# Designed miniproteins, single chains, continued (5), part 20

Each design is a single chain, and the fold is of that chain. pLDDT is the mean over its residues in the fold that is shown.

## One batch from the design tools (miniprotein)

Design m16706
Fold by ESMFold2-Fast:
Structure m16706 (fold): chain A 76 residues (1-76)
Amino acid sequence: MFELPELTEEQKKRLEETKARIDRQYEVDRARFEAELAKIPDPREAERMGALHWTALELRRIGDLIDEEIKILKEE
């Protein structure tokens, strides 16, 4: 069925904890990459690398969130 099941309070709590964990990990990755971008002498290369990396990082974060949400929903 295409209907999403109603989340229990335990599932909601687990989702919030999982989101917080993923967000913390991706904040660390962002800070680390900002430092690496600062080392690139060519500003055009730094801008291009930044755009590609931020896009890839955001897509991975969204994918991780979706995967964990699916796991939590399947536990019901």
Scores: mean pLDDT 75

Design m16707
Fold by ESMFold2-Fast:
Structure m16707 (fold): chain A 111 residues (1-111)
Amino acid sequence: SIEDIISKYPELAERVVQAAREIRADPSRALGLLTEVAKELMELNKEDPVAANLLGLALYELLGEQAEGLLTDTARALETKDPELAEFLRSILASSISFPELARKAAEALG
């Protein structure tokens, strides 16, 4: 289940929830917090791509209505400094738009 997959990475799941909460409270923190969380998700993607993708989908859903703008702006800011990370953020965005029900289920699994 989604819950079984996400429960393997409780510390990263908590960081995803906390980052989304902090960004919703203050969107000016998005660049720093999305960069940090996306780096951790990109590393997890090398070992467990299913878990990394589900956590990325959960991040998008938890960010709410501003998610598309925040992910797009963060990817753009990183494009020259870290093009691989920028592309990873765009991948999260594309997947979340393509699979909205899966994104909701992933966010629900985080609590």
Scores: mean pLDDT 90

Design m16708
Fold by ESMFold2-Fast:
Structure m16708 (fold): chain A 64 residues (1-64)
Amino acid sequence: GPVTDAEVLEALGLMYLGIGDYLESQGRKDDAAASYRKAADLFRQAGNVELATEAEKKAEESAK
């Protein structure tokens, strides 16, 4: 069937989560936090509150 805008936004959010996890592994905590915040914003736009909340928590943890 046709891909929805929400499915595209969620997929992009997952990509930014992966980028954040990679940056975190490199010790690039500020860059990781920015990527996690972008993921959270995309998940919120997709209507996935659970993934958005998880991404926000990761962003806050990386910023510390």
Scores: mean pLDDT 86

Design m16709
Fold by ESMFold2-Fast:
Structure m16709 (fold): chain A 61 residues (1-61)
Amino acid sequence: GMEKIREEIEKRLEEALKDPSDLRERSEEFLRLAEKDPESRELLLEASTRLRLRAVELERQ
């Protein structure tokens, strides 16, 4: 359900905060999931964008 997907997204954001390459991999994974799950598409696309932005931020630091 939507709650499970949202919880998974939040967990991935927290756990993957340390490695830019892992964040990019997770972002790509969420993009693929968004194509297959129209109900969760918006949440997955948003999470993908957040993961990519976090990867860029970590590379700057």
Scores: mean pLDDT 73

Design m16710
Fold by ESMFold2-Fast:
Order: structure tokens, then sequence, then C-alpha cells
Structure m16710 (fold): chain A 76 residues (1-76)
């Protein structure tokens, strides 16, 4: 499935971009990139754990601890 292969490749790219944004301290940019990674990877994997961990980490950096805990549970 070409569409699924494209969504997986783009999702992994956004996951990498989110990780890079986190290293730079661009937490709003990281949040957007991880959200896009979840959207794309969820089309091929019902539980994209790495993207959920990224969202958990970014929500902690933004001080949104309840959302961070929610995404950490999704990543387990």
Amino acid sequence: DIDAEVDEALGLMYLALGNFAMEKGDYEGAKRDYEKAVELLSKVDPNPKEAYRGLADVYRKLGEFEKADEYEKKAS
C-alpha cells in the first residue's frame, strides 16, 4: 500500500523533526511535529508509542503534567 508507506515515512520524518525541536528547546515546534507524527503513524500502527512518548515529554516541558501522564500511558 503506497499510501501507508508514504504515511509511515512522513510520520517517522515528523518524529525525527520533533526530537530535533526538543533538543533545540522549541517545545511548541516539537509538539506540532509529534502531533503530526501521531496522526500519520496511527494510520499504519494503532499505537505509535515513540510519538506518544515525544508528546508526553513535550507536555512536561510545557508544564502540562496531566496531558504528559495521559500520553505516557499511551506509550506504555
Scores: mean pLDDT 84

Design m16711
Fold by ESMFold2-Fast:
Order: sequence, then structure tokens, then C-alpha cells
Structure m16711 (fold): chain A 68 residues (1-68)
Amino acid sequence: DLDAILAEVRKHELPDGKIPIEKAAEVLSKHTGISKEEALVVLRAFDPDGSGTVTLEQVKQAAELLLA
């Protein structure tokens, strides 16, 4: 359920509106059944600068790729 993923990920939102990539990967792994490491690989494609953070929209795009 994409809405459940986004709702849970929002709880880990930093003051700047970004989400730690490790927390996003944990939530995606929990809801999709893939490993946290596989979720990290997908999320890092949305973080080319290596900031260690992603936006809620990027988490949504990653979740849609993993649920397809």
C-alpha cells in the first residue's frame, strides 16, 4: 500500500523536509518484502550527490518501481 509507505516515511522526516535514506530503505523493505540493501540501491539512484537523504516524492517513485 503506497499510502501506508508514504505515511510511515513522513514520520522520519528531518526539519528540512528530507528523509534519511536509511529510514526510507527500512520502510520500503518492510512494505515490499525486498531487502534493505536492495531498497538502498534503488534510493541511491535518486541521491546522485550522496547526501544520504531523499524527498518524499523520490520515496514515492522508488516505491512505485519496487511495487511494479
Scores: mean pLDDT 80

Design m16712
Fold by ESMFold2-Fast:
Structure m16712 (fold): chain A 58 residues (1-58)
Amino acid sequence: AKTLTGEVTLTTPAADADAAVAAMRDGLLAAGAAAVEVTARRVEGDTATVTLAVTVVL
């Protein structure tokens, strides 16, 4: 088996950031991702930008 790593950038209202990250993580894991990790989080005004590292085993 080989490991493939990619990144997903999520932009969401800052108030909803934690819920949106949890939903995205759960969706990616349900779609077959082996691991999902938050690597960066940035909040500017009312907008949050979160970067997730996604690992898939082939």
Scores: mean pLDDT 81

Design m16713
Fold by ESMFold2-Fast:
Structure m16713 (fold): chain A 75 residues (1-75)
Amino acid sequence: RKPVVVDPAKDPRYLAGEAAFAAGDLAAARAAYGAVLREQPAYPPALELLGRVYEAEGRPAEAEPLFELAKAANP
């Protein structure tokens, strides 16, 4: 495990994404996690959660590359 210089899990956008996903607002969750990934494109928890949002929206083709990126970032 590596130290986190910026804590994305405490980022308001990441937290908003978690809350939106829990509430079923998939579009808001996708936008929030996408914003986190613009700052940290290889942050595996955000990649995995964004992938789950796309799966919940019925878009597995968008989700699959995100899951693969999350795995590749943590060999």
Scores: mean pLDDT 72

Design m16714
Fold by ESMFold2-Fast:
Structure m16714 (fold): chain A 65 residues (1-65)
Amino acid sequence: MKEELEKKNKERSEELMKKAQESGDQWLAAARAIEEDPAALDRLLEQSRELGLGAAMVVRSRRAA
């Protein structure tokens, strides 16, 4: 179904981002992940906003719950 296709794209982009984090090329991998999964752009913007504000602890607490 359509949701399963989107889920596969998300898993693929997430794997690419993990590899980039290890190599230090986080931004390059993020840009490539966006091309494979349009939703990745929104996800990256949210993460950048959360880290930029320094509210990472609050976000972690909520996401952990």
Scores: mean pLDDT 57

Design m16715
Fold by ESMFold2-Fast:
Structure m16715 (fold): chain A 82 residues (1-82)
Amino acid sequence: KSSILSVAAGVHIVAAEVAYDLGQVDEARTSLRNALDLAKEAYKLGDKESALKFYTQVAELARRLGDDELAAEAEKLIEEIK
């Protein structure tokens, strides 16, 4: 079950990267939000490694987009995992 969430989160990360490259900033933000939500669900199911990986990717991409609020949210989740 958590593996399906991890695959889905990865798809949204790729979608965000593609949207960013195309200058579709709002679409990129939406995809990052979806990836973050899926990573949170994976963490609830005990998949700490996938959650940490995707929180990190969301934080990095959100910073590149200038979405400091989303980046801070992901960074806080990383700190909570440690």
Scores: mean pLDDT 84

Design m16716
Fold by ESMFold2-Fast:
Structure m16716 (fold): chain A 77 residues (1-77)
Amino acid sequence: MIPPLRLSPEEVDAFVEELEKADPNDASKIVAGHLLAVASADPEARARIYEALAKQYEKAGDVETAERFRKLAEELR
Protein backbone atom coordinates (compact mmCIF):
# COMPACT_ATOMS: atom_id res chain seq x y z
CA MET A 1 0.00 0.00 0.00
CA ILE A 2 1.39 3.38 -0.98
CA PRO A 3 1.55 5.57 2.16
CA PRO A 4 -0.17 8.98 1.92
CA LEU A 5 1.98 12.10 1.75
CA ARG A 6 1.93 13.77 5.18
CA LEU A 7 2.96 17.20 6.37
CA SER A 8 5.61 17.21 9.12
CA PRO A 9 4.87 19.33 12.24
CA GLU A 10 7.32 21.95 10.96
CA GLU A 11 5.65 22.00 7.52
CA VAL A 12 2.21 22.38 9.18
CA ASP A 13 3.47 25.30 11.31
CA ALA A 14 5.01 26.99 8.23
CA PHE A 15 1.87 26.40 6.13
CA VAL A 16 -0.47 27.80 8.83
CA GLU A 17 1.81 30.86 9.23
CA GLU A 18 1.77 31.40 5.44
CA LEU A 19 -2.05 31.15 5.39
CA GLU A 20 -2.44 33.55 8.35
CA LYS A 21 -0.25 36.17 6.62
CA ALA A 22 -1.89 35.77 3.20
CA ASP A 23 -4.76 37.69 1.66
CA PRO A 24 -7.89 35.48 1.41
CA ASN A 25 -7.48 35.15 -2.39
CA ASP A 26 -3.85 34.08 -1.91
CA ALA A 27 -4.85 31.67 0.88
CA SER A 28 -7.15 29.72 -1.48
CA LYS A 29 -4.35 29.54 -4.11
CA ILE A 30 -1.85 28.31 -1.49
CA VAL A 31 -4.26 25.52 -0.46
CA ALA A 32 -4.88 24.61 -4.13
CA GLY A 33 -1.10 24.23 -4.62
CA HIS A 34 -0.93 21.88 -1.61
CA LEU A 35 -4.20 19.93 -2.01
CA LEU A 36 -2.61 16.45 -1.84
CA ALA A 37 -0.56 17.32 1.26
CA VAL A 38 -3.59 18.96 2.96
CA ALA A 39 -5.84 15.97 2.14
CA SER A 40 -3.15 13.59 3.49
CA ALA A 41 -2.54 15.56 6.71
CA ASP A 42 -3.61 14.16 10.07
CA PRO A 43 -6.91 15.49 11.53
CA GLU A 44 -5.22 17.99 13.91
CA ALA A 45 -3.08 19.46 11.10
CA ARG A 46 -6.11 19.70 8.79
CA ALA A 47 -8.15 21.36 11.57
CA ARG A 48 -5.42 24.00 12.03
CA ILE A 49 -5.30 24.66 8.26
CA TYR A 50 -9.10 24.96 8.04
CA GLU A 51 -9.19 27.37 11.03
CA ALA A 52 -6.57 29.58 9.34
CA LEU A 53 -8.62 29.55 6.10
CA ALA A 54 -11.81 30.41 8.02
CA LYS A 55 -10.12 33.49 9.54
CA GLN A 56 -8.90 34.67 6.11
CA TYR A 57 -12.32 34.26 4.45
CA GLU A 58 -14.00 36.07 7.36
CA LYS A 59 -11.56 39.00 6.87
CA ALA A 60 -12.63 39.11 3.19
CA GLY A 61 -16.31 39.22 4.20
CA ASP A 62 -17.00 35.70 2.88
CA VAL A 63 -18.74 34.59 6.07
CA GLU A 64 -20.41 31.54 4.42
CA THR A 65 -17.08 30.02 3.31
CA ALA A 66 -15.50 30.91 6.69
CA GLU A 67 -18.34 29.09 8.52
CA ARG A 68 -17.89 26.00 6.31
CA PHE A 69 -14.17 25.79 7.12
CA ARG A 70 -14.85 26.29 10.86
CA LYS A 71 -17.33 23.39 10.77
CA LEU A 72 -14.78 21.20 8.94
CA ALA A 73 -12.15 22.03 11.59
CA GLU A 74 -14.63 21.29 14.43
CA GLU A 75 -15.56 17.90 12.91
CA LEU A 76 -11.85 16.91 12.84
CA ARG A 77 -11.45 17.58 16.61
Scores: mean pLDDT 70

Design m16717
Fold by ESMFold2-Fast:
Structure m16717 (fold): chain A 70 residues (1-70)
Amino acid sequence: LDEEAIREIEELLRKSKDLSERQKEGVIEAIRSGDPTVLRVAKHELSKAISDEELRRRIEELIDRLLAQL
């Protein structure tokens, strides 16, 4: 997996106040699973949870980059 993309997602999630720490942990676990189905579900949940449009867009781009590698 692309560790740089994962690290950037972790940093962006840390900046978000829309998600609980438990939800952030769950998303990172989903991303590190390497399962495309789990990753697509995580992307969908993040798109609903994150109110900051720019932050949401950047995270979605990074998840799409990870999905392209799987």
Scores: mean pLDDT 79

Design m16718
Fold by ESMFold2-Fast:
Structure m16718 (fold): chain A 61 residues (1-61)
Amino acid sequence: MDPEALIAEAEEAIAAGDRERTRQLAGQLLSKAVEAIKNGDYETALRLGEVLARVRAAIEA
């Protein structure tokens, strides 16, 4: 899944209160952030990191 689609899926899951889906997407977001860093795409890595922080907050709520 491309980073934009993954971010959209994560935002949808957070808005829906779907904690299980949000938890599953956390792993995918982290994996994509690491890939972005390795590719020198720091803009994408930063955006994925921001979404991952919101995902973590939603899971702990």
Scores: mean pLDDT 80

Design m16719
Fold by ESMFold2-Fast:
Order: sequence, then structure tokens, then C-alpha cells
Structure m16719 (fold): chain A 64 residues (1-64)
Amino acid sequence: MKPIDEKEINASLARMFLAIGKLLASKGDYEAAIEEYEKAKEIAKDDPELVAEIQKEIEKVKAA
């Protein structure tokens, strides 16, 4: 049995919250989008590339 990669699981969860945030932002619900992005950043904290992607999305909704 192959071991489960904990970082892969965390990345998948973070991307799920990132996707929810993007959906909320597309609806104009920027406050809820930011909340979901912050959850994604907390989960992805050991993945600096993913954190940077999430931060970019937060910046976009804050500018709206």
C-alpha cells in the first residue's frame, strides 16, 4: 500500500477552499471569498507557492 502524502492532502483541501473563494468572488461576495481564501492559506502554510497563489486572489478581491 502506498503511503498517503500529507502535503498532497493539505494541498487538495487548500485548493478546494481556493475554488470556493473564487466562486464567491465571481458572485460579488468578496467578504466570504476572503474568508475562504484565509482558510486555504492556513491549510497551505507549508506550501509557499500555493500560499502565494491564494494571496494573489485575496489581493484581486480586495481591489474590487
Scores: mean pLDDT 79

Design m16720
Fold by ESMFold2-Fast:
Structure m16720 (fold): chain A 79 residues (1-79)
Amino acid sequence: SMNEERARELIREALELIREGRLEEAKKLLDQAYKLAVEVGDEELLSEVRNAYLYLAIAYQEEGRVEEAREVVRKANEL
């Protein structure tokens, strides 16, 4: 679907932003991908979003941003 394709595009862009250390921008894109993945309801897409949030959580943790890491893990666990 169009929403599934858009969600995967947002995940790819977010992972690139994580590699660049642009974590707040990455979170915004993943929050959008999360909403689309929930609307689509596809388990594989939900798993892809969850894994991307876990990468973001690791990146926040590596920067010592423990509170942001916890929030992102909480979002991943809601899927």
Scores: mean pLDDT 87

Design m16721
Fold by ESMFold2-Fast:
Structure m16721 (fold): chain A 76 residues (1-76)
Amino acid sequence: MSSEEVARLVGLILRAMGLLLDPNATEEEIRETLFELAEELEKLGATEAAKKIRELAEAGKYEEALKEGVKALSEL
């Protein structure tokens, strides 16, 4: 995993956290960011984590989806 790939994943995680803490953020913005995080993790071989993040985000479980993303990044 390159430093550039790590920087992208960290950036997406920080963006998702910021959106979850922003009362003006839309569910669409949160969901789109989590789907981008899942896609980037899938490209790095974290296919099961990516699938779970998508399922949790579709179910409106955004904090759980973000937590799964952080866990997947720590295991890379």
Scores: mean pLDDT 83

Design m16722
Fold by ESMFold2-Fast:
Structure m16722 (fold): chain A 58 residues (1-58)
Amino acid sequence: MEQQFLEGMYQAGYELAKQGYSEEEVARAARHAADAAGMSHLRDKAVEAALKGWEEAK
């Protein structure tokens, strides 16, 4: 479950980068997604996963 959420964050970061969203916007979206999913304990890992996707999209 948690691993699937983090994989989803990576893919979301990748797609947001393709759409021209900034690093700060992607990190903010990842924090919000973790809180909305009831996984606030994974907030930092969600940001890391999303930013990895964002960087790979470049």
Scores: mean pLDDT 82

Design m16723
Fold by ESMFold2-Fast:
Structure m16723 (fold): chain A 55 residues (1-55)
Amino acid sequence: TLEFVDPETGEVISDPEKVREILLNFVDKETGEKFESVEESREAGKKYLEELKKK
């Protein structure tokens, strides 16, 4: 979606299919947690971005 930014690269992604694939294969580097749910991955991605923007 328009508000999604790849937490690894900081690149803005508008294609929902790309977002889904990235998030499904994304593993939180800090915790090593893998996401298998699009909704959870998406929420985690947005939260991660907000944390990155703060610091």
Scores: mean pLDDT 59

Design m16724
Fold by ESMFold2-Fast:
Structure m16724 (fold): chain A 64 residues (1-64)
Amino acid sequence: SEYLEKGKEAEAKGDYATAIVYYNKAIEENPNYAEAWEALAELLKKHGWDEDAEYYFKKAEEIK
């Protein structure tokens, strides 16, 4: 997904707010894209948003 790629690029630049926006757009475009759910979950966990991260990890596992 183009949005997943843009999210990863934003994350690599330290623009985490933009990365979150693009990961959410990737999920909206394809809700079965487990990699997008996992990318968002890992990012949220790194920033101490553990409950939100757990939700997205569970969604990724459910899709697989």
Scores: mean pLDDT 83

Design m16725
Fold by ESMFold2-Fast:
Structure m16725 (fold): chain A 58 residues (1-58)
Amino acid sequence: MEEARRRARELLARAREAYAAGDKRTAFRLAAEAAELIGNQASPEERAAMREIFASFD
């Protein structure tokens, strides 16, 4: 789980960078990969971060 959480955190960080750069498709893809990797075992804090990113997409 620790390795999966670390990878998910890296993917979420990259997703935020892509979104800030205006690349919403890349941001969504990276966030979706993070959710698939750890979604079912995510902590409340990790779920909140994923929700925040997904809610930012129009």
Scores: mean pLDDT 71

Design m16726
Fold by ESMFold2-Fast:
Structure m16726 (fold): chain A 100 residues (1-100)
Amino acid sequence: SLTEEARKRAEERIRDLLFDILQLIDSGKPLEEIADAFLTLVDEALRYGLPELALEAMKELQKKIDKETFDKIVDLAIQRARELGMEETVEALEKLKKEI
């Protein structure tokens, strides 16, 4: 079990990464750059042992962008994770996509 302090630090980090993703979107950055930042968020949530933080961030992202753009970001992140051999992250992204 994570200490309360360790969980709060993980929540802060994932929130900062979500903020960075939202700034990339607001700045009109390429979907590939946004997808790479999103992949980093999901990978870090998994490394903390808190995949639920990635699900929460995905739900917040869905409130800010249209479904077509959201689906493209997730699909690009899955493709990139496969290219990098991030097998556990690919499985997590595919599961998260089904929950949303």
Scores: mean pLDDT 85

Design m16727
Fold by ESMFold2-Fast:
Structure m16727 (fold): chain A 62 residues (1-62)
Amino acid sequence: MDVEEGRRLFREGDYEKAAEYYRRAIERDPDNAEAWLNLAGALAALGKHGEAARYGGLAADL
């Protein structure tokens, strides 16, 4: 549930830690489309485009 912490880390360029905080947010609230979208963004920034596409699609289904 650390969406705000993840956003802070993303703005600082720490995409790996941002992704971890977004994953924590999803574990607490799987219906949080914003957390899924933010995770996809962080993964894309890390070059993990396949995972980013998968999680972005999951957010669209929420």
Scores: mean pLDDT 78

Design m16728
Fold by ESMFold2-Fast:
Structure m16728 (fold): chain A 77 residues (1-77)
Amino acid sequence: MEEELEKLRAERFAELKRIVEDTINQVKKYYKEGDLEKMEKAVEEAKERIRQLFPENAEKLISDLDEAIKKLLEDMK
């Protein structure tokens, strides 16, 4: 039973990792293209997906995503 719960949690965190990686790639792409509107839309869509899939941890995960994006954009300057 504990192994089954651990597997479900691992699958959910794998989905989260994919969302974060896809969002970071889209942010890099749109920032380089100068399309700030598409960049912001991609970030907002990712935040909405996180809220839907991980409602209990959404605010922390969104905060972590915002910090990762902020650091990424600073590193790209």
Scores: mean pLDDT 78

Design m16729
Fold by ESMFold2-Fast:
Structure m16729 (fold): chain A 68 residues (1-68)
Amino acid sequence: GAMTKLDDLEKELSSNPDFTVSRVGDDQLVVTNTGSPQKLIALTLRILGEYPDLTVSLSGDQLVITAK
């Protein structure tokens, strides 16, 4: 389900030094880049393509990922 995918994504992204990840409640991740903003854009496009159960919002240097 969407929450299981969000938990897996949290673990994956937390292991990546390019990103800082924060969990907000049970259904939301907040991701910021530690260097290149292009990596955050690439991540946004990947989630849009691979995770139909997740909603994404990119605002400046912050990506918000929400379980549906």
Scores: mean pLDDT 79

Design m16730
Fold by ESMFold2-Fast:
Parts: C-alpha cells; structure tokens; sequence
Structure m16730 (fold): chain A 95 residues (1-95)
C-alpha cells in the first residue's frame, strides 16, 4: 500500500538523520538495528516486487554487519548513512 511505503519513507528519513548525527560506532549500530526493526516490516508488507524488497532488507542487514565489524566510529557511521541513503532512494522510487 502507498500509505505504508510513505510511512516507511518518513521513518527511513528520520533514521538517516539520526545516523548522520551518530558520534560512536555503538550509536550507528543502534540506529541501524532500530531502522531494520521498524522499516523492514513496512517495506515487505507494502512491496509489489517482493524479491526487490527482500534484496533491500538483506542489504540493510549486510550494512549492519559491516558496521559491527568497523574498526572506527567514522567507518561504522559511513556504513549506516550509506545503507539508509540507499533505503530512502529505494522508497522514493516506489512512490
């Protein structure tokens, strides 16, 4: 549904803002975990192309793992920001 995609976009944009404001690896990981928990169900339920939606969710999970393996706060933050920018772009393309 368009309403669920719009809600997912609004949440994704809020989490992107939080990721850009993150100062530590732990904060970046927390933002990514919350984004996956809140946004992934909306993306999967609203998807007209379920395989594309699964691909987006798997990329977010991969970025979370990359953030957890990051050796610096800056690297973890970069992974979180890039993943959430990708999510926002995907959601905008679906509206």
Amino acid sequence: SMEKLKEALELAEEYLKKAKEAKTKEEAIEVMEEAIKEVAPLVLEAAEDLLAAIGVVLRMIGALFDARLAKTDEEAKKKAVEALEDLVEYLRSQL
Scores: mean pLDDT 88

Design m16732
Fold by ESMFold2-Fast:
Structure m16732 (fold): chain A 79 residues (1-79)
Amino acid sequence: LEELRKRLVELAGEIARLEKEYREAEAAGDAERAAELLERLEELGREAEKLRAEFEALADEEEIEEAKREMLEAMREAR
């Protein structure tokens, strides 16, 4: 359970960082880089969905809320 939470927090931060890079690539008109970042984001998104489902199946409501808080903090740090 704790390992699942840590992986979700790590993925949330990585996704937020790649989303920032994707927006920068789009703004710069770098279509090749934007496509690579989008593909990576889709892969991480699928992994995050799978891990979230596993975590929510095992965790109680309080643990889920704590994980959401940690994920939001990781996302803010990545921005």
Scores: mean pLDDT 80

Design m16733
Fold by ESMFold2-Fast:
Formats: structure tokens, sequence, C-alpha cells
Structure m16733 (fold): chain A 75 residues (1-75)
């Protein structure tokens, strides 16, 4: 079970990592995910679930971009 605070910390960590790796597209996705999770904290239950799901989708997209970037360095 992940809390919204845990999701926010994770998104912040991955955003900073993407920034250090020079992957601006992934950095933007994690930044947007962080914003969505932050909005979810102050939202009602239904909107919280919707915002959390959207944040999770952006986190997956950003993680995929980071993985692709790591693989591209091996080519």
Amino acid sequence: TQTLQGNISGARTLRDYADRQGVPQARRLFDRSLDLYSQALTSDTQRRQQLTQQGNELMHQGSDLLSQHQLSRIS
C-alpha cells in the first residue's frame, strides 16, 4: 500500500533523477505527476482517485522513457 505522500516523494526523486540524467521529457512527466499527487491530497475521494490514477500513468510513462534512455546508451 502506497500513500499519496509516498507517491509524491517518489515522483520528486524520479524528477530529480531525470533532470540529472538530462531526460527533459521524463522530467516533465514526473513534474506533472508530482502536481497531480499534490492536488489529490486536497481533493475529495472521487477526484483524489482520478488524480492519483492520472499521476500513476505519468509515472509509468516517465519510467519507460528513463529505461529507454538507459538502453540507448548501450547501442
Scores: mean pLDDT 82

Design m16734
Fold by ESMFold2-Fast:
Structure m16734 (fold): chain A 71 residues (1-71)
Amino acid sequence: MALAEEAGRLVVEYARAVAAGDEERAAELARRLAELEPRVVAAARAASPEEQQEMLRLLAAAQREAAAILA
């Protein structure tokens, strides 16, 4: 779950950086998310169905928070 939590945190921070007009911070966070993506995918493939559902729930919650920040 740590990778999904980290990805969720980075998505929210990215949304905050974009909303603030901080282009350099947004670019750095986007780079970190890109580096993390294959690790999250690998973790999801190794996870149980229940763990996969929890990962998706955490990521969906972060996506909703990010969308609210950018609205």
Scores: mean pLDDT 84

Design m16735
Fold by ESMFold2-Fast:
Structure m16735 (fold): chain A 87 residues (1-87)
Amino acid sequence: AAAEEARKAGEAAEEGGRRGGGREAARAANEAELAAKTIEGQLTAGAAAMAAAMMQAAGEAAGRPAPKEEAAELARKAGEGGARGAE
């Protein structure tokens, strides 16, 4: 569930970008960051740290003039990493 939530947050960031709302994309990236922290509490140190780092990068990208698509992609990758680590 936690890894799935991280993916949903990444998808929401992408959708926010499409609606032309930088604020919505940034909010979704923050949600992905929060989801990664939740996953971190449930995973082993290696997998959790990697997921958190990727979510942090996604949040920063969404807040900058950089393409919001990168933030969404990083959020999805972090979700995938979290899912593997939880297994």
Scores: mean pLDDT 55

Design m16736
Fold by ESMFold2-Fast:
Structure m16736 (fold): chain A 63 residues (1-63)
Amino acid sequence: HMEEEMKAEQERLDELGKKVSELFDKINELRKKMSKDPEKAQKEIDKLNTELRKLAQEESDRL
């Protein structure tokens, strides 16, 4: 039972880690482009930060 639980948890954490990494990559790309359209870039960064907070909150609520 422990092995199955550990495998499921590891797969979930791997997926979560990939999502978080992708969101950080998108935020970094938007920060690099901020000089071209700072208002639009900031709005997109805010949306991505909100998504990161939701993922963190869901993880906290699960623990």
Scores: mean pLDDT 78

Design m16738
Fold by ESMFold2-Fast:
Structure m16738 (fold): chain A 120 residues (1-120)
Amino acid sequence: SITLTESGGGTVKEGGSVTLTDKWTGDLKSVFQVGWYRQKPGEEKKFVASIDVLTGEVSYAEEVKGRFTISYDKAASTSYLNMNNLKVEDTAVYYSYAVALTGKGGKTYWGEGVELTVEA
């Protein structure tokens, strides 16, 4: 009942900045958290960042602290991952997610992934 539409990937130069966006549609009233995972070449999916939709509280993986910032625009139903001082090792497929409250706790919805390539 919730769809995530990602944009803002592509190819960027090392040291550059990019913003990934995730627009949500559907039944959003039960959404309490949104965030991003990434999958680097040859690695498993790993947590990047999250924001609590009700409080605005943010969480980050240690390797992205100080470089990445997550935010949420409630009026636009859009979350943003602002990525600064990009490195070649930030090359990954980035997956947005949303967690909605159900009678059994949280249900996680996933985006299809947006590719980011950082060139030296």
Scores: mean pLDDT 86

Design m16739
Fold by ESMFold2-Fast:
Structure m16739 (fold): chain A 71 residues (1-71)
Amino acid sequence: GLTPEQREEIVEELVKKFGIPREAAMLIVNSLQTRSMTSFEELADLLEREFGIPREVALEAIEYAEKKILE
């Protein structure tokens, strides 16, 4: 799995690239790391409801984070 330092780097990139709150970026990374039952669509809906992030922005941030985690 990712080191704590690698997780923090992805979180910081998400905040800078997508302009989302750090708490939202942490939720994205943690959800993807656990490979939990949350689909990208369900996670995007949660981010919109909890943080007011537009669905399109949330989906792009999730896809970006997934790519970084798999690299």
Scores: mean pLDDT 80

Design m16740
Fold by ESMFold2-Fast:
Structure m16740 (fold): chain A 56 residues (1-56)
Amino acid sequence: MKELAEKLREDAKRLEERSKELLEEAKKTGDPKLESVAEFLRAVAKSTRSLAEKLE
């Protein structure tokens, strides 16, 4: 279970990094679809991190 929690933390970090990249692209292009996707990935990353904390 500890290994699963560690993997989920890594997955959350990756999703947060991807979200930041898409948000920067959205700001540069003005594409509302990219902004929505970035926000979605950020929410998923937060949920994944919370799940990792519960798994210990």
Scores: mean pLDDT 81

Design m16742
Fold by ESMFold2-Fast:
Structure m16742 (fold): chain A 88 residues (1-88)
Amino acid sequence: MPVLRLTPEEAELLREVGITAPELTLDEYREALQRLAEKYRGQTRVDPLSGEEVPAIDYLLNLVGQSNQRRGEELGEDSVLRKLSALP
């Protein structure tokens, strides 16, 4: 089955929702990102590139985009946005 290898930054964030596996399927990855978005609703995170506080959802989307470029995977921000826009 196709799997996504997590970057160190993704692995650290996904541990917060109980994900310890270094590789996830696309569906597992999307579900984990949805859980992170729900957990971080109304919170901020420090962007490691700029050092500034940003809404946690914006940080998550930026991290996913950068990580997908590193892996060469086809999972883009549009796929993540579609999943996140389904949040209640």
Scores: mean pLDDT 66

Design m16743
Fold by ESMFold2-Fast:
Structure m16743 (fold): chain A 60 residues (1-60)
Amino acid sequence: LVGKKVRAVEDYEAKNEKELSLKKGEEGEILEIVDEYYVKVKLKNGREGLVPVSKLELVE
C-alpha cells in the first residue's frame, strides 16, 4: 500500500493536529501505514497527515 495513490471517498475533518482534513475527491499518496485504521498521506497540494483508511479508496 505504501506508494499507492488514493482518493478521498468523502469529506473528513481532522480531529487533532496530526490528522489531515480531506475534501471528497482529493487525491494523494500513502507514505506510511501507521496501523489497521490510519495511514499517513501526502496530498497533491503538499499537505501531509494521518487519515482513517475508511475515508480513502485506491486509485486504479
Scores: mean pLDDT 81

